# Designs tried in a protein design run: designed miniproteins, single chains, continued (3). Part 104

Each design is a single chain, and the fold is of that chain. pLDDT is the mean over its residues in the fold that is shown.

## One batch from the design tools (miniprotein)

Design m11833
Fold by ESMFold2-Fast:
Structure m11833 (fold): chain A 58 residues (1-58)
Amino acid sequence: MKLEGLKKALIEASKNKKEITIDFETDDGIVYEITLGKVNLTEEEIKKYIEETEKLRK
């Protein structure tokens, strides 16, 4: 998991004030389900932001 990308996605989602649920698996094999209130992003959009951050740090 790339925490910086996740932080950016979550902050941006929170600013837009819409509800989402995110589920993803960490390096430890733990599956997370995160429900946020009032975010403007879908689960897929948030995953994309996480991946984009990982690519930039490569």
Scores: mean pLDDT 58

Design m11834
Fold by ESMFold2-Fast:
Structure m11834 (fold): chain A 61 residues (1-61)
Amino acid sequence: DAKALAEEAGRLASEEGRLDEAAELMRKAHVIAGADGERAARLLREGRTSGAASLVISSQK
């Protein structure tokens, strides 16, 4: 689920000390479109937390 993956992205951003990005990702998890959420999850699995956060944030209308 893209929403759950976005929540995981926010949690990882929080662990890296990016609390503002983590909060924004958690908020937007409810509106994440499938493709962008899946790409964010892929970036997380590759250890690119910042890239995942940017992708999720930029998918917001």
Scores: mean pLDDT 59

Design m11835
Fold by ESMFold2-Fast:
Structure m11835 (fold): chain A 104 residues (1-104)
Amino acid sequence: DVDELTERLRQLWLEIEQIRNDSSLSPEEKERLIEELRREIGLLLAQDLARTLRANPEATKEALGLDDLDEAILRELTDWLQTVLDLPPEEAEEIAREALAAVA
C-alpha cells in the first residue's frame, strides 16, 4: 500500500530530523540512532522495490541478464541499497534477502 508506505517513511524521516536537532544527544549517539532508522527505511523501500520487480518478472530478468527471477531481484536490491542508501555490502545483502523473503 503506497499510502501506508509513504506515511511510515514520513514518520521515520521525522524521527531522524528530531534526532539531528536533539542537543541532549552526543554526535556518536545521533549517528547510531540515525543508522538504525536508515536500516528500517532501507528495508521498507527494498520491500516496495522487490514487489515492483516481482510484478514485472520478464522485464526484471532481461534487464539484469539473469534467468532466475529471485537472483535478479536479490542482485538489484543489493546494488540499490549500496548505491542509494550507502549501506555496507554485507548489510545490503541481508536487507535484500529479508525484503525478497517478505514478498516471495
Scores: mean pLDDT 82

Design m11836
Fold by ESMFold2-Fast:
Structure m11836 (fold): chain A 86 residues (1-86)
Amino acid sequence: RAEEVLALLEEIQRIGRELEAQQDTVPLAELERRAKEAIIPLVRRLAEVLGAPELGEELAEAIRAEDAERAQELAEELGRRIRELL
C-alpha cells in the first residue's frame, strides 16, 4: 500500500517535471489542459489507495472548475493522509 502511494507520487512528480520542461515551447493553455488530463486520474487513484475516494472526486471537480482555493484545501487533506500512511 505505501509502495503504491509512493509510486503514484513519483508519477505525479515526473509529470510535473515534463510540463515544466515544456513551458517554453508549449502554449500555457495547452500545458494547463495536459496537466488536468494527467493529474486528475492520478489524484483519483491516490485517494482510492488511501481509502478516501470521495476526496479524490472532490479534488478532481475542484481542478476541473479551476477552484484553486478548494483544490488547495483538498490537496492538503490528501497530503495529511499520505503522511499518516508513510
Scores: mean pLDDT 76

Design m11837
Fold by ESMFold2-Fast:
Structure m11837 (fold): chain A 77 residues (1-77)
Amino acid sequence: MDREAEIASAKATVDGLIAEVERLAADPNASKNEIAATVTALGIEMAAVTSLGGELTPEQKARYRAAVAAADAHLAA
């Protein structure tokens, strides 16, 4: 089983989903349903990295927390 490749793929997916959450949270026309769905997908991929024994960098963790906070602010508006 190519666990290293699976971890790398999951981390790349997390980076992409963080960027998508950041984009949607900054867009006043973004659907609240799309934001919620993207945050959910990000949470699933974060769990997948951990399940595979991978660790996110401190920078990725900080970006994740900022992105989720921005999404929460958009959903509350």
Scores: mean pLDDT 83

Design m11838
Fold by ESMFold2-Fast:
Structure m11838 (fold): chain A 59 residues (1-59)
Amino acid sequence: MSPEEAAELAGLAAAGALARGGLSPDEAQKMGNEGSKAALEGDIEKALEIAKEAREKGG
């Protein structure tokens, strides 16, 4: 998985959780930014972990 793909996955997971009511807009923005930052810094595992947490919070 590329850093770009990991960043996109984290953002989509946060947006999905927001849509399902599991995250507030501020929380979704924070998680998306944190996941994107981790992926761009080469920490793919951290970006994927953030995406997983966002999915769990969304239901």
Scores: mean pLDDT 75

Design m11839
Fold by ESMFold2-Fast:
Structure m11839 (fold): chain A 56 residues (1-56)
Amino acid sequence: MPPLSEEEKKKIEELMKKYKGNVYEVAKALGIEPEKVLDYLIDEGVKLLEEAVKKL
């Protein structure tokens, strides 16, 4: 059961670019807990890393 909506995920990506990866500022701007942002980034980071390694 994912705690984040698709809209929240898109906003996290935009805000991560704006705040240069500052998870705390991103969470504060969205009004959500930093834990939710971190969980999303960990899951996406693992998927992106696996896909990047396969392309190397």
Scores: mean pLDDT 72

Design m11840
Fold by ESMFold2-Fast:
Structure m11840 (fold): chain A 68 residues (1-68)
Amino acid sequence: GEVLAAPDAEAAAEAMAKAPEGARVTLTGESGEEVTVPAPPDAAAARALAEAAEAGIGRIVEVRISPP
């Protein structure tokens, strides 16, 4: 899988939006907490997903993309 550094929710959303259909995305917060979600279909969904994840895990610092 690809690993991308993401300094904020905006960068995380951009990285997620580039994931292929059917891929899994793992978001890592600054405390080391992880959430794995299916790849979002568009940039708006990616942004909403990143914001929702940050409510649970804190600031996102890393995005890992696992291809389908």
Scores: mean pLDDT 75

Design m11842
Fold by ESMFold2-Fast:
Structure m11842 (fold): chain A 84 residues (1-84)
Amino acid sequence: DELIKQYEKIIEENPNNATAYMNLGLAYAKAGEYDKSIEYFKKAIEVGNDFEKAMAYQQLARLYESAGKYDEAEEARKEAEKLL
């Protein structure tokens, strides 16, 4: 809760901070908020450089796999691989 609010404030001040979006995605995943986690990893992909996009795709793939979405996980891994 406190950690999520902290990263939300960082994003309010810097809306292109891919690291903050990725940290929000991870925090929401830990909280079991999978839809919000996916949303923030996708935002990290939108604003990140190639390395940040690849990391966000790898996290998204792990999240999809944990949710049983194996096709989406495979697609996300392929996108990460293209950027590395």
Scores: mean pLDDT 85

Design m11843
Fold by ESMFold2-Fast:
Formats: sequence, C-alpha cells, structure tokens
Structure m11843 (fold): chain A 78 residues (1-78)
Amino acid sequence: MITYNIVADVEGDEEKVRETAEAARQAALATPGVYSAKAFVSGNKIGISVDAENEEAARQAAEAVLAVPGVKSVTLYP
C-alpha cells in the first residue's frame, strides 16, 4: 500500500465543485487496486488522497478522475 495524491482542476461554482469532488473520489475508489480515497476541496481544485497497491493502480485512478464530467486536468503526485 502506497499513498498517492491526485490534484484535479475542476470547473463550475462551489456546489458543482463539491459534486465533482465526490464523483471523483468515488471514481478513484472504484479503481482496482485502490483501497481508500479521501477528497478535499480548495477553490476550483480538488485533492484526492488514495491508498493504492502500486503506481499503476494510482495512475488508473487518476485517469478515472480525469474522465469525471467537470474535471479539466489531473496531476498525480507520489
């Protein structure tokens, strides 16, 4: 288990950002090899802390987050 941080830029107002953050957290958690996902919001950015089996699982979680409507970009940090 390794902790990775996914930082996403999101569009919309505060309510839309909050909805997008929860959808992104669920998408990350649904990724095979991801054991936990916690989301936090800072303006138009969301951070998702994931506990993953390996870097490949974390990368797939970042791709799943990018696929969420309202997410414009993602960056994966170790």
Scores: mean pLDDT 85

Design m11844
Fold by ESMFold2-Fast:
Structure m11844 (fold): chain A 91 residues (1-91)
Amino acid sequence: AEKEALKAEIRAVSERLGLTEVGDLIIQALDEGKLTPEEAARIGTIVSIAYAIDLAALEWTSRTPEELAAGEAAVRQRLLDGVKERIEKLK
């Protein structure tokens, strides 16, 4: 019940931010027992904060909508790769 509520929250936040691949990865790791609920919630929070900071930096530095879109895609990939690495290091 509590685990399902956490999974629903992670889905809702990742959909709102356009980070569904990251959210799905965290949920899958939680279902596989690779992450505790506390670890999943912490990673989700950190990813949300990091994404907000990186988006603000991109909006400040990007000169065209195309540059912004490319930068956003790169940030999403970096976060996905970082979450994968973090899950692999948790033993």
Scores: mean pLDDT 81

Design m11845
Fold by ESMFold2-Fast:
Structure m11845 (fold): chain A 80 residues (1-80)
Amino acid sequence: AGAGTAADAREAFAMALVHALNMGYSVEQAARIAERVGRAAGMPDEELERWRKEVLGMTPEEARAWALSLLTPEQAAALE
């Protein structure tokens, strides 16, 4: 469990964001979906608010690249 639990929650947020963007959702809609998934995975509200604010300032391409940077290369490849 330890520090790995926080990483799992962040990965869940990032994967949900990329998946929503790939389905054609807007950055705002994708951020809302990712926030719900991240919250369910145990991500703290403070971190969710920071990540949401950061993503909402991005283009869809920037948001996807940012989320993919939070994943392992193997996880990122699975979402392409």
Scores: mean pLDDT 77

Design m11846
Fold by ESMFold2-Fast:
Structure m11846 (fold): chain A 80 residues (1-80)
Amino acid sequence: SGAEEAKKKAEEPAKKYREALELVKNGESIEEAKKLIEEGEKLLKELIEKYKVPEETLEEVKKEMEKLKKEIEEILKKKA
């Protein structure tokens, strides 16, 4: 169902951020890491606006994304 698909898609934003973190840790494809961050942000926005996923369902995802974003920013700053 659409509801089940939305629940599964709720994991995708954080997954994109984890992939971006791995790329920057390895010093690989910083441009691709930035694209993954943008994709994750877009997916989160779609979950809220298009799929109407409840805030409670997204709270943990948002927290994980914020933590991952901070780690990515710290690594990118060290490499710049």
Scores: mean pLDDT 77

Design m11847
Fold by ESMFold2-Fast:
Order: structure tokens, then sequence, then C-alpha cells
Structure m11847 (fold): chain A 58 residues (1-58)
């Protein structure tokens, strides 16, 4: 219950951090193909974790 909420908040935080980093690098024009793939993978995993934690809270 409380653990699921903490997991959800951490997952949301990770999604926001990864998106923020992706956008910052893109705006700077320094985003590499490798960095983009790593950040996309981080976002995908965090979204999956968010979905799982969200289901436990519903």
Amino acid sequence: KEEARARLLRAIGEVLRAIGELLDLELRGTLTEEERKELEERIRRALEEMDEASEELA
C-alpha cells in the first residue's frame, strides 16, 4: 500500500528526470544517438514501473 505509493512517486520522478535530461541535451544540440537510446530505455522502464505501481493503488 504505502510501498506502492512510494514506487509510483519514484517512477514519476524518474520519468520526469529522464525527459528533462533528454530535452536539455536536445536543446543544447549535444544529444548523441547513444544517449537518446539510453534515455528512451530509462523512460520506457520507468513508465512500466509507474503502470505496475498505479495498478496496485487502484
Scores: mean pLDDT 81

Design m11848
Fold by ESMFold2-Fast:
Structure m11848 (fold): chain A 85 residues (1-85)
Amino acid sequence: SEAEELKKRGEELIEYAKKLEQILLDAGLGKFEVPEELAEKLLQLALDIAKKLGIKPTPANLFNLAIEVPKKEGEELLKKAEELK
């Protein structure tokens, strides 16, 4: 169903954001190493957003955008799934 699809997508985005939060925490502890595949996806998403907002594309700014945006989108999709229940 559409509700099930929205729920799945929302849960995937929230899980993605949680993984990114853990990477940011590790970076703050001086253990900064991001898997190349994940870094490519983060860079692409965050650069597009940074360009629209006129934000300098520093690693810290890009990570913050990459976490905040999918988290908000995931929460919004979960709300829509609940409404369709």
Scores: mean pLDDT 68

Design m11849
Fold by ESMFold2-Fast:
Structure m11849 (fold): chain A 66 residues (1-66)
Amino acid sequence: KMEEMEKKAKELGEKLKELMLKEGFPEERAEQLGEAYEKHVLDSYENNLPVPEPEKVVKMLRSSPN
Protein backbone atom coordinates (compact mmCIF):
# COMPACT_ATOMS: atom_id res chain seq x y z
CA LYS A 1 0.00 0.00 0.00
CA MET A 2 2.60 2.59 1.07
CA GLU A 3 4.98 1.59 -1.74
CA GLU A 4 2.17 1.85 -4.31
CA MET A 5 1.18 5.30 -3.05
CA GLU A 6 4.82 6.45 -3.17
CA LYS A 7 5.12 5.29 -6.80
CA LYS A 8 1.95 7.12 -7.84
CA ALA A 9 3.00 10.29 -6.01
CA LYS A 10 6.44 10.24 -7.65
CA GLU A 11 4.91 9.66 -11.09
CA LEU A 12 2.53 12.60 -10.64
CA GLY A 13 5.35 14.82 -9.38
CA GLU A 14 7.44 13.99 -12.44
CA LYS A 15 4.46 14.65 -14.71
CA LEU A 16 3.96 18.07 -13.13
CA LYS A 17 7.64 18.86 -13.65
CA GLU A 18 7.37 17.92 -17.34
CA LEU A 19 4.26 20.07 -17.80
CA MET A 20 5.91 23.04 -16.10
CA LEU A 21 9.00 22.73 -18.30
CA LYS A 22 6.79 22.67 -21.41
CA GLU A 23 5.10 25.86 -20.16
CA GLY A 24 8.48 27.58 -19.89
CA PHE A 25 9.02 27.51 -16.14
CA PRO A 26 12.67 27.43 -15.01
CA GLU A 27 14.02 23.92 -14.38
CA GLU A 28 14.81 24.65 -10.72
CA ARG A 29 11.27 25.90 -10.04
CA ALA A 30 9.77 22.92 -11.88
CA GLU A 31 11.84 20.57 -9.70
CA GLN A 32 10.88 22.33 -6.47
CA LEU A 33 7.17 22.43 -7.26
CA GLY A 34 7.20 18.88 -8.60
CA GLU A 35 8.72 17.70 -5.32
CA ALA A 36 6.21 19.72 -3.27
CA TYR A 37 3.33 18.32 -5.34
CA GLU A 38 4.66 14.78 -4.84
CA LYS A 39 4.61 15.30 -1.06
CA HIS A 40 1.12 16.81 -1.25
CA VAL A 41 -0.14 13.83 -3.27
CA LEU A 42 1.37 11.35 -0.82
CA ASP A 43 -0.14 13.19 2.17
CA SER A 44 -3.51 13.31 0.39
CA TYR A 45 -3.42 9.56 -0.24
CA GLU A 46 -2.54 8.90 3.41
CA ASN A 47 -5.47 11.06 4.56
CA ASN A 48 -7.88 9.79 1.87
CA LEU A 49 -8.21 13.28 0.35
CA PRO A 50 -8.76 14.14 -3.34
CA VAL A 51 -5.67 14.85 -5.44
CA PRO A 52 -5.71 17.60 -8.11
CA GLU A 53 -4.48 16.47 -11.53
CA PRO A 54 -1.05 17.80 -12.65
CA GLU A 55 -2.69 19.68 -15.53
CA LYS A 56 -4.92 21.56 -13.08
CA VAL A 57 -1.96 22.38 -10.83
CA VAL A 58 0.00 23.84 -13.77
CA LYS A 59 -3.04 25.96 -14.69
CA MET A 60 -3.22 27.31 -11.12
CA LEU A 61 0.52 28.06 -11.09
CA ARG A 62 0.18 29.99 -14.38
CA SER A 63 -2.63 32.07 -12.83
CA SER A 64 -0.74 32.90 -9.62
CA PRO A 65 0.15 36.58 -9.10
CA ASN A 66 3.91 37.11 -9.42
Scores: mean pLDDT 77

Design m11850
Fold by ESMFold2-Fast:
Parts: structure tokens; sequence; C-alpha cells
Structure m11850 (fold): chain A 99 residues (1-99)
């Protein structure tokens, strides 16, 4: 259906925008602000498709959920990387204290 095709296209757009949104979060933007920017782009895309207001809302919600999931995964991986870096820093300090 046209709605299903629009949902899939919006999902692909959200996935394409997710790396940029994640970079913004890593640079200090809130998760909400980064996700809000993705939502605005998806809303513009849905409006161009000539969908009804209800269908447009469904497309935006679906794509925003996809982007939210990708951002949450990216933030989790970044936090795990920071934890590993802190652990390495502690190990170096311990080695210096033994010298």
Amino acid sequence: SELEEAKKAAEELAARLAPRALAAVEAGASLGDALGAVRAEVEAFAEEKGLSPEERGEVVSHATDVAGGLLTEGVTKAEEARRREEEERRRRLEEELRR
C-alpha cells in the first residue's frame, strides 16, 4: 500500500539521518533535540507525500521510533567505549603507582 511504502521510505530516511543525530549527541546535544531534528525532516518528507494528517502522523511516529532505537543503541555503544577508556586510564594510573 502507499502508506506502507511511505513508512518504509521514512524508515530509510530516519536510518540515514541517525548517524548525524548521534554525532550531535556526542557533541553535547540532548537526545531529545537530536531526535527532534530527525522528526522535523521526516515530517517534511511525509508532507511532500500528500498523505492524510492521520497517515502522516503514523509515518512520522514509525520513523521516529526507528531513529530513537538507533540513537539509543549508538549512545549505549558510546557509553561502553567510554567505560573501557576509563578502565584503561585506571590501569595506567595503577601501573604508574607501582613504578
Scores: mean pLDDT 82

Design m11851
Fold by ESMFold2-Fast:
Structure m11851 (fold): chain A 80 residues (1-80)
Amino acid sequence: HMKLSTFELDRLRTLIEGAKKFIEDLKKKPVLTEQEKADAQALRDYLERIAKELATSPDPRVQELAKEFEKLAEEIKKLL
């Protein structure tokens, strides 16, 4: 299927870093508001969609990114 450019790979890595920061910020909060829960759910759904799409790639580097996105989505699920 589609081969990802270096630019696209760097964008995906930036998204992973942003998601990690979001998760760490959520972990510091003792109680989540309804809006924070909604934002977390939306991010989780987005990360799961990316993970599924990337998992179709025959490129092992892209498959490793897919696993990282899936792991981040699971971490958000545990916080909800």
Scores: mean pLDDT 82

Design m11853
Fold by ESMFold2-Fast:
Structure m11853 (fold): chain A 76 residues (1-76)
Amino acid sequence: MLEQLRADARTLREALREALREAEERGEDPALIERLREAIERVEAALASGDPEAIREANLYAAVVLLEYAVHRSLS
């Protein structure tokens, strides 16, 4: 299970990095850009900790931020 959590975290981190790059290129809302950066930082910290619960929490937060970004993109 821990290996799957780490794999999911790495996948989410890559998705967040791409979303951040696209958001910055488009001049998106600074608050959204900061949330993407925060999500990346949380995932990186959780991966460094090796704590399964920390990784699960960071993955959930990352998924929520990515969903928010996707919704924002569909409405803007």
Scores: mean pLDDT 85

Design m11855
Fold by ESMFold2-Fast:
Structure m11855 (fold): chain A 95 residues (1-95)
Amino acid sequence: SVKEEAEKLIEEAEEAVREALELAREVLRRSEGDREAILRAIGLALRAIGLELDVERARRLLKEGRYEDALRLAKKVLRDARELVEEARRLLREL
């Protein structure tokens, strides 16, 4: 069902956002003295926080019975979070 798919994708999105935040923290930890890397890590963390707010919005849409809207938002957040994870991993390889 659309509801079950939305619930599953919200959980996957929340996990991907958590991974992105953990990777941003690792970038910050390894960026000792590198101003550019520190600023990039902060940017990654702020973007991940924005995605956390979108996950909360998707959960609210589910609670309101707006399953198709919740699914659409969850798909977008999951995609954006996975892109953020890849960007963070790439930055870590450059450090």
Scores: mean pLDDT 88

Design m11856
Fold by ESMFold2-Fast:
Structure m11856 (fold): chain A 89 residues (1-89)
Amino acid sequence: MMSELEREILEVEADLAFVLMQRAILLLEGREEVAEELEPLIEEAQEYLEKAREAYEAGDEEKAREYLEKAKEAVEKAKKKYKEAVAKE
């Protein structure tokens, strides 16, 4: 079975996939400015998730957790921007 840390990585990956879907909806609605604001946060989350997986595979659980928390922060920031954008309609 997967470790708890790998499960947490998968949960953050799922949250990021949801944010990617939200960005796609914004683009379809013509809200390109908000979609562009999400892009650097999505890229940051992807980068830290990759680093978290690399550290996990290398057996560096402390670094994996550190990068995972940074990925979570980027995802939460993206969720906040989306929420603020839809609230200002």
Scores: mean pLDDT 83

Design m11857
Fold by ESMFold2-Fast:
Structure m11857 (fold): chain A 64 residues (1-64)
Amino acid sequence: MSEEELEREIALALAYMTLGLEKASKDYNPEAVKKLEELIDKLERGEITPEQALEGVRSILKES
């Protein structure tokens, strides 16, 4: 496995965990959920890098 493949898997795992935590919250932000789902979709399609995905997760968490 390349470093890029490992970074992608880690980014996906963190994004999915963050999405799960947001959905489990009583007062979850639906905009944050939508942004996380779009981010995961783009990462899975290879439209963004793992680094960009992690930055996106951090940005969404700051808005929540």
Scores: mean pLDDT 74

Design m11858
Fold by ESMFold2-Fast:
Structure m11858 (fold): chain A 94 residues (1-94)
Amino acid sequence: REKVEEQLRLAIEHAERAARLAEKEGDKETVELLRKAIELLKQAMEADPETMKELLREAIKLLGEAAKRAEEVSQETSDEAKRAAEHAANALVL
């Protein structure tokens, strides 16, 4: 569905921005979580609807963990990770 693809694209864009910010801050753990979430989001774009939902649930979990961890180092990185999680959650419920 068109709306699902748009939400997934936005989730990936925000997650990639969060990863760049985390890398610049030297937060390697947050970068690893974000890179894993981005991989799952990209797989979700190519998956069947049932597999997409499972991949999105895992990506949302990783994005939440990344956002929480990033809060200790950078609010900007945390905010971008939260936006990625919100867009992924929107894709899941659409």
Scores: mean pLDDT 84

Design m11859
Fold by ESMFold2-Fast:
Parts: C-alpha cells; sequence; structure tokens
Structure m11859 (fold): chain A 98 residues (1-98)
C-alpha cells in the first residue's frame, strides 16, 4: 500500500539513506488515492519527508519545492499546524541556501 512504501521510506530516512528514502516516498505518492482524505494525508506526508531528505542532502531548492507541494495538500485538509511547520522548514531551507 501507499502507507507501506511511506513507512519503508521513513526507515531509509532514519538510516541516513536519503536517495533510497526518496524512491520509496515517490512510490507512496504514486500509490496514494488522490480522492480520499487518507490518501491525500499519505501523499502530503511523503512530499514533506521527500523535502526533508533533499534538505539533508543540501538540495535546498528541491526541499522547498516538495515542502510547498505538501503545504498545498495540508491546506486542502485544513491542517494548519502542518502548514505552519512546513512554512518554517521553507524559511530554514532559504537561510541554509545563502
Amino acid sequence: TALEYYNKGLEYFKAGKYDEAIKYFDKAIELSDPESETGKGIKALAYAKKGEAYFKQGKYDEAIEYYKKAIEIYKELKNEDSVKELEEKIKEAKEAKK
């Protein structure tokens, strides 16, 4: 399932294997049901973690891109806390890029 790929990506992320983590987050995004609230939630989580993986690699423009994709979905889901958290991560990535 999309959630199983997300969880496998998270294990690679915790191990510092960011390229492998990104591949599994991409699979989670691909398999997420775009019409269900649960599928949208998994997709947003996967985009956010993909952004974090790029940030860990020093790929700050890619990190910002995927944080923005996650924010769009969290706004649709009315998850204001996740939006604010990701906006702070975008600010951190912009500062790190300098």
Scores: mean pLDDT 88

Design m11860
Fold by ESMFold2-Fast:
Structure m11860 (fold): chain A 70 residues (1-70)
Amino acid sequence: SLTLEQLAVEAEAVAIAMDFYLAKKTNDKELIEEVLKRAEEMLKRAQALGDDETVAFLEEIIKEAKEFLK
């Protein structure tokens, strides 16, 4: 069950990254805001699982999304 939860978190992190790429390419600030919210929620789950790689990946997306929204 824990392994399946980790795979689900990793899959959602990839989906978030793809949406973030699309949002940046199209300058879609509403989608960037949604990406930021999803990434922050998923970061908490990745932290609870001890998935350090996914944590680092999501932290970078959160940082870039916040910079984009300035």
Scores: mean pLDDT 87

Design m11861
Fold by ESMFold2-Fast:
Structure m11861 (fold): chain A 51 residues (1-51)
Amino acid sequence: SLEDEVQKILEKSRKKVEEEIAKEKDPNKVALLKGVLDGMERIADAVLKLS
């Protein structure tokens, strides 16, 4: 389903962002990347509500 495909994309993107957080030394950039992860979680939750 579209919901399953979106979840797969979000999971792959989440892993990449987590890797960037692990490599990042600038705390301001880490905060921005954590904001991206939060946004991805909100999108995932919204997609689940469509199921």
Scores: mean pLDDT 81

Design m11862
Fold by ESMFold2-Fast:
Structure m11862 (fold): chain A 65 residues (1-65)
Amino acid sequence: SPEIERLIDEILELHARQVELIRQLDAAKAAGDEETVARLQAEIAELSRRIDELIARLRELLDRE
């Protein structure tokens, strides 16, 4: 299904962004930049929520097919 393929692509893209933010988070932690750490943790948490919503949507579509 093109809809399922699109959702998988979106999940993979958001996950790739999350991986990059985690790399930045590790660098900020090593530098002791607590403000950047807090900001990146918030951004990572928001991406995790979006990924979870897309996964829930994907599960619903798979249950219909």
Scores: mean pLDDT 88

Design m11863
Fold by ESMFold2-Fast:
Structure m11863 (fold): chain A 116 residues (1-116)
Amino acid sequence: MTKEEKARELLEKGRKYLDSGDYEKAVQYFEEAYKLFKEVDPNSPLYAEALYLIGRAYLKLGDYEKAVKHFEEAVKVFEKLGIPYPEAYRLLAIAYERLGDTEKADEYFDKAVKEA
């Protein structure tokens, strides 16, 4: 099994845990997946998607600092690839709002609207 095939399987397992509300396990599987995708191609849409899903799981856990970190890396990769991802900007804005950074929240809400 290739590293990419293994990473895709881990990503799908993480999604099942995210759907069932086991956010800590979702993070574990998504972190393993993103490490493998990073080794294969750190500028791939799948690498960015894994980072976005880690951010979503941390947002659900209430760990807003870790959510921001992973969403920022995900949006950076999506921007570099020219892939519009308004939902990633929207969730990043929500995470910044929860941290009390209203200026950053407003910036990313504006980006979410313009990319939609």
Scores: mean pLDDT 87

Design m11864
Fold by ESMFold2-Fast:
Structure m11864 (fold): chain A 80 residues (1-80)
Amino acid sequence: MKSAVEIWAELVEDFDLLRERIEKEFPEVNPALRDLVAAIMAMKLRGEGKEVDPEDPEVIEELRELLEEAKRLSEELRKA
C-alpha cells in the first residue's frame, strides 16, 4: 500500500501537470479557476484510480468541461 507521503507527492505532481496543461491549452483562463479545476481533476482521477496523462484527449476534454462549468457558475454567482 502506498504511504500517505507517497500519495500526497503524487497528488502534488498531478496537480502541477494539470495546471501546466490548462495554462497551455486555455491561457486566457483566470489563474484561480485554473488552480481550482486542476485540483478537482487531480482528486477525481486519483479517486478513480487513474494515472494523470495531460496529453490524453479524454483528460483534456474533462478539463474543458470543468472550466466551462466553473465559468458558468462564476457568471451566475456574479449575476445573482
Scores: mean pLDDT 76

Design m11865
Fold by ESMFold2-Fast:
Structure m11865 (fold): chain A 59 residues (1-59)
Amino acid sequence: AEAAGRTAEAMAREAGMSPEGARAVGRAVQDAVKANPAGDAKGQQAASEAGRRMMAEHG
């Protein structure tokens, strides 16, 4: 969860988001992974969707 959040935050920063926006993306991804513990693939998909949604709303 934490690793996925850090990766998403780094990607958001590379995409030109503010530090605050990038941290929000990282938290959303981390929370999505934690909320979907039943399958790694489902957790990764949920994390990707959460990250994209957050970037769309803040980018």
Scores: mean pLDDT 70

Design m11866
Fold by ESMFold2-Fast:
Structure m11866 (fold): chain A 69 residues (1-69)
Amino acid sequence: MYLEKARELLKKGLEAYSKGDYNKAIQLFKEAIEYFKKAIEENPSLEGIAKTLIDFAQKLIEKAKEKLK
């Protein structure tokens, strides 16, 4: 399921972030967002949960980008 795949990618991104691998974390967070979007397309009832997690992942991408400046 796209939602489960997105959550797995988000967790892997957080692991990369905690290790200081910000480039890898950004890539994983972006992939998670794409799978959350696919989850909403297939099951609109997931929009509330997926939108919250997309927002969270976007904030993490911004934080990771700041670490690379």
Scores: mean pLDDT 86

Design m11867
Fold by ESMFold2-Fast:
Structure m11867 (fold): chain A 55 residues (1-55)
Amino acid sequence: MKAVVVGKPGEIVSVAEVAEKTGLSRRAASTLLRREEALGHLERVPGRGYRVLPP
């Protein structure tokens, strides 16, 4: 899977922003974000979205 620039390290991104940047539906963007969180690439921030973690 091609690396997607979701945001800068430390930036908080919403499902809607990722969907717009990647061309995915909100459902697909949500699935992508959950997968990236499970891999340690993102940290979920309750009520705000996901924080981009440094590599």
Scores: mean pLDDT 73

Design m11868
Fold by ESMFold2-Fast:
Structure m11868 (fold): chain A 57 residues (1-57)
Amino acid sequence: SRADQLAEKLGEDAKKAKTPDEAREILSKYQDELQKLSVEEARKVTEKAIEAANKAL
């Protein structure tokens, strides 16, 4: 699904960020795409991205 693809891309880009500023810019770029999804889909994408970022730690 679009939500799953977006979650994977966001997660990969988040792992690439080496500074908090870079992570913020990445999240900002994906905010527009998240707004196009339903509230439930946007929440699932955000949760998957957070899980992917946490696993990178």
Scores: mean pLDDT 71

Design m11869
Fold by ESMFold2-Fast:
Structure m11869 (fold): chain A 57 residues (1-57)
Amino acid sequence: DKEKKLKELKEKLKEAQKRKDAEEIFKVLKELEKFGKSVSSYTADKLIEIGRQIDEE
């Protein structure tokens, strides 16, 4: 159940990253945190990554 949701969110994240849609990436990362408490650290780290992407562009 949680596994299926995480897979779905990961795919959404990949799509958002391909489009370089920072807003969408942020939304997906927030959802990941809600559906996987263990991914709280992962979500924070990915938020840092998206910040770097925007800064580099």
Scores: mean pLDDT 64

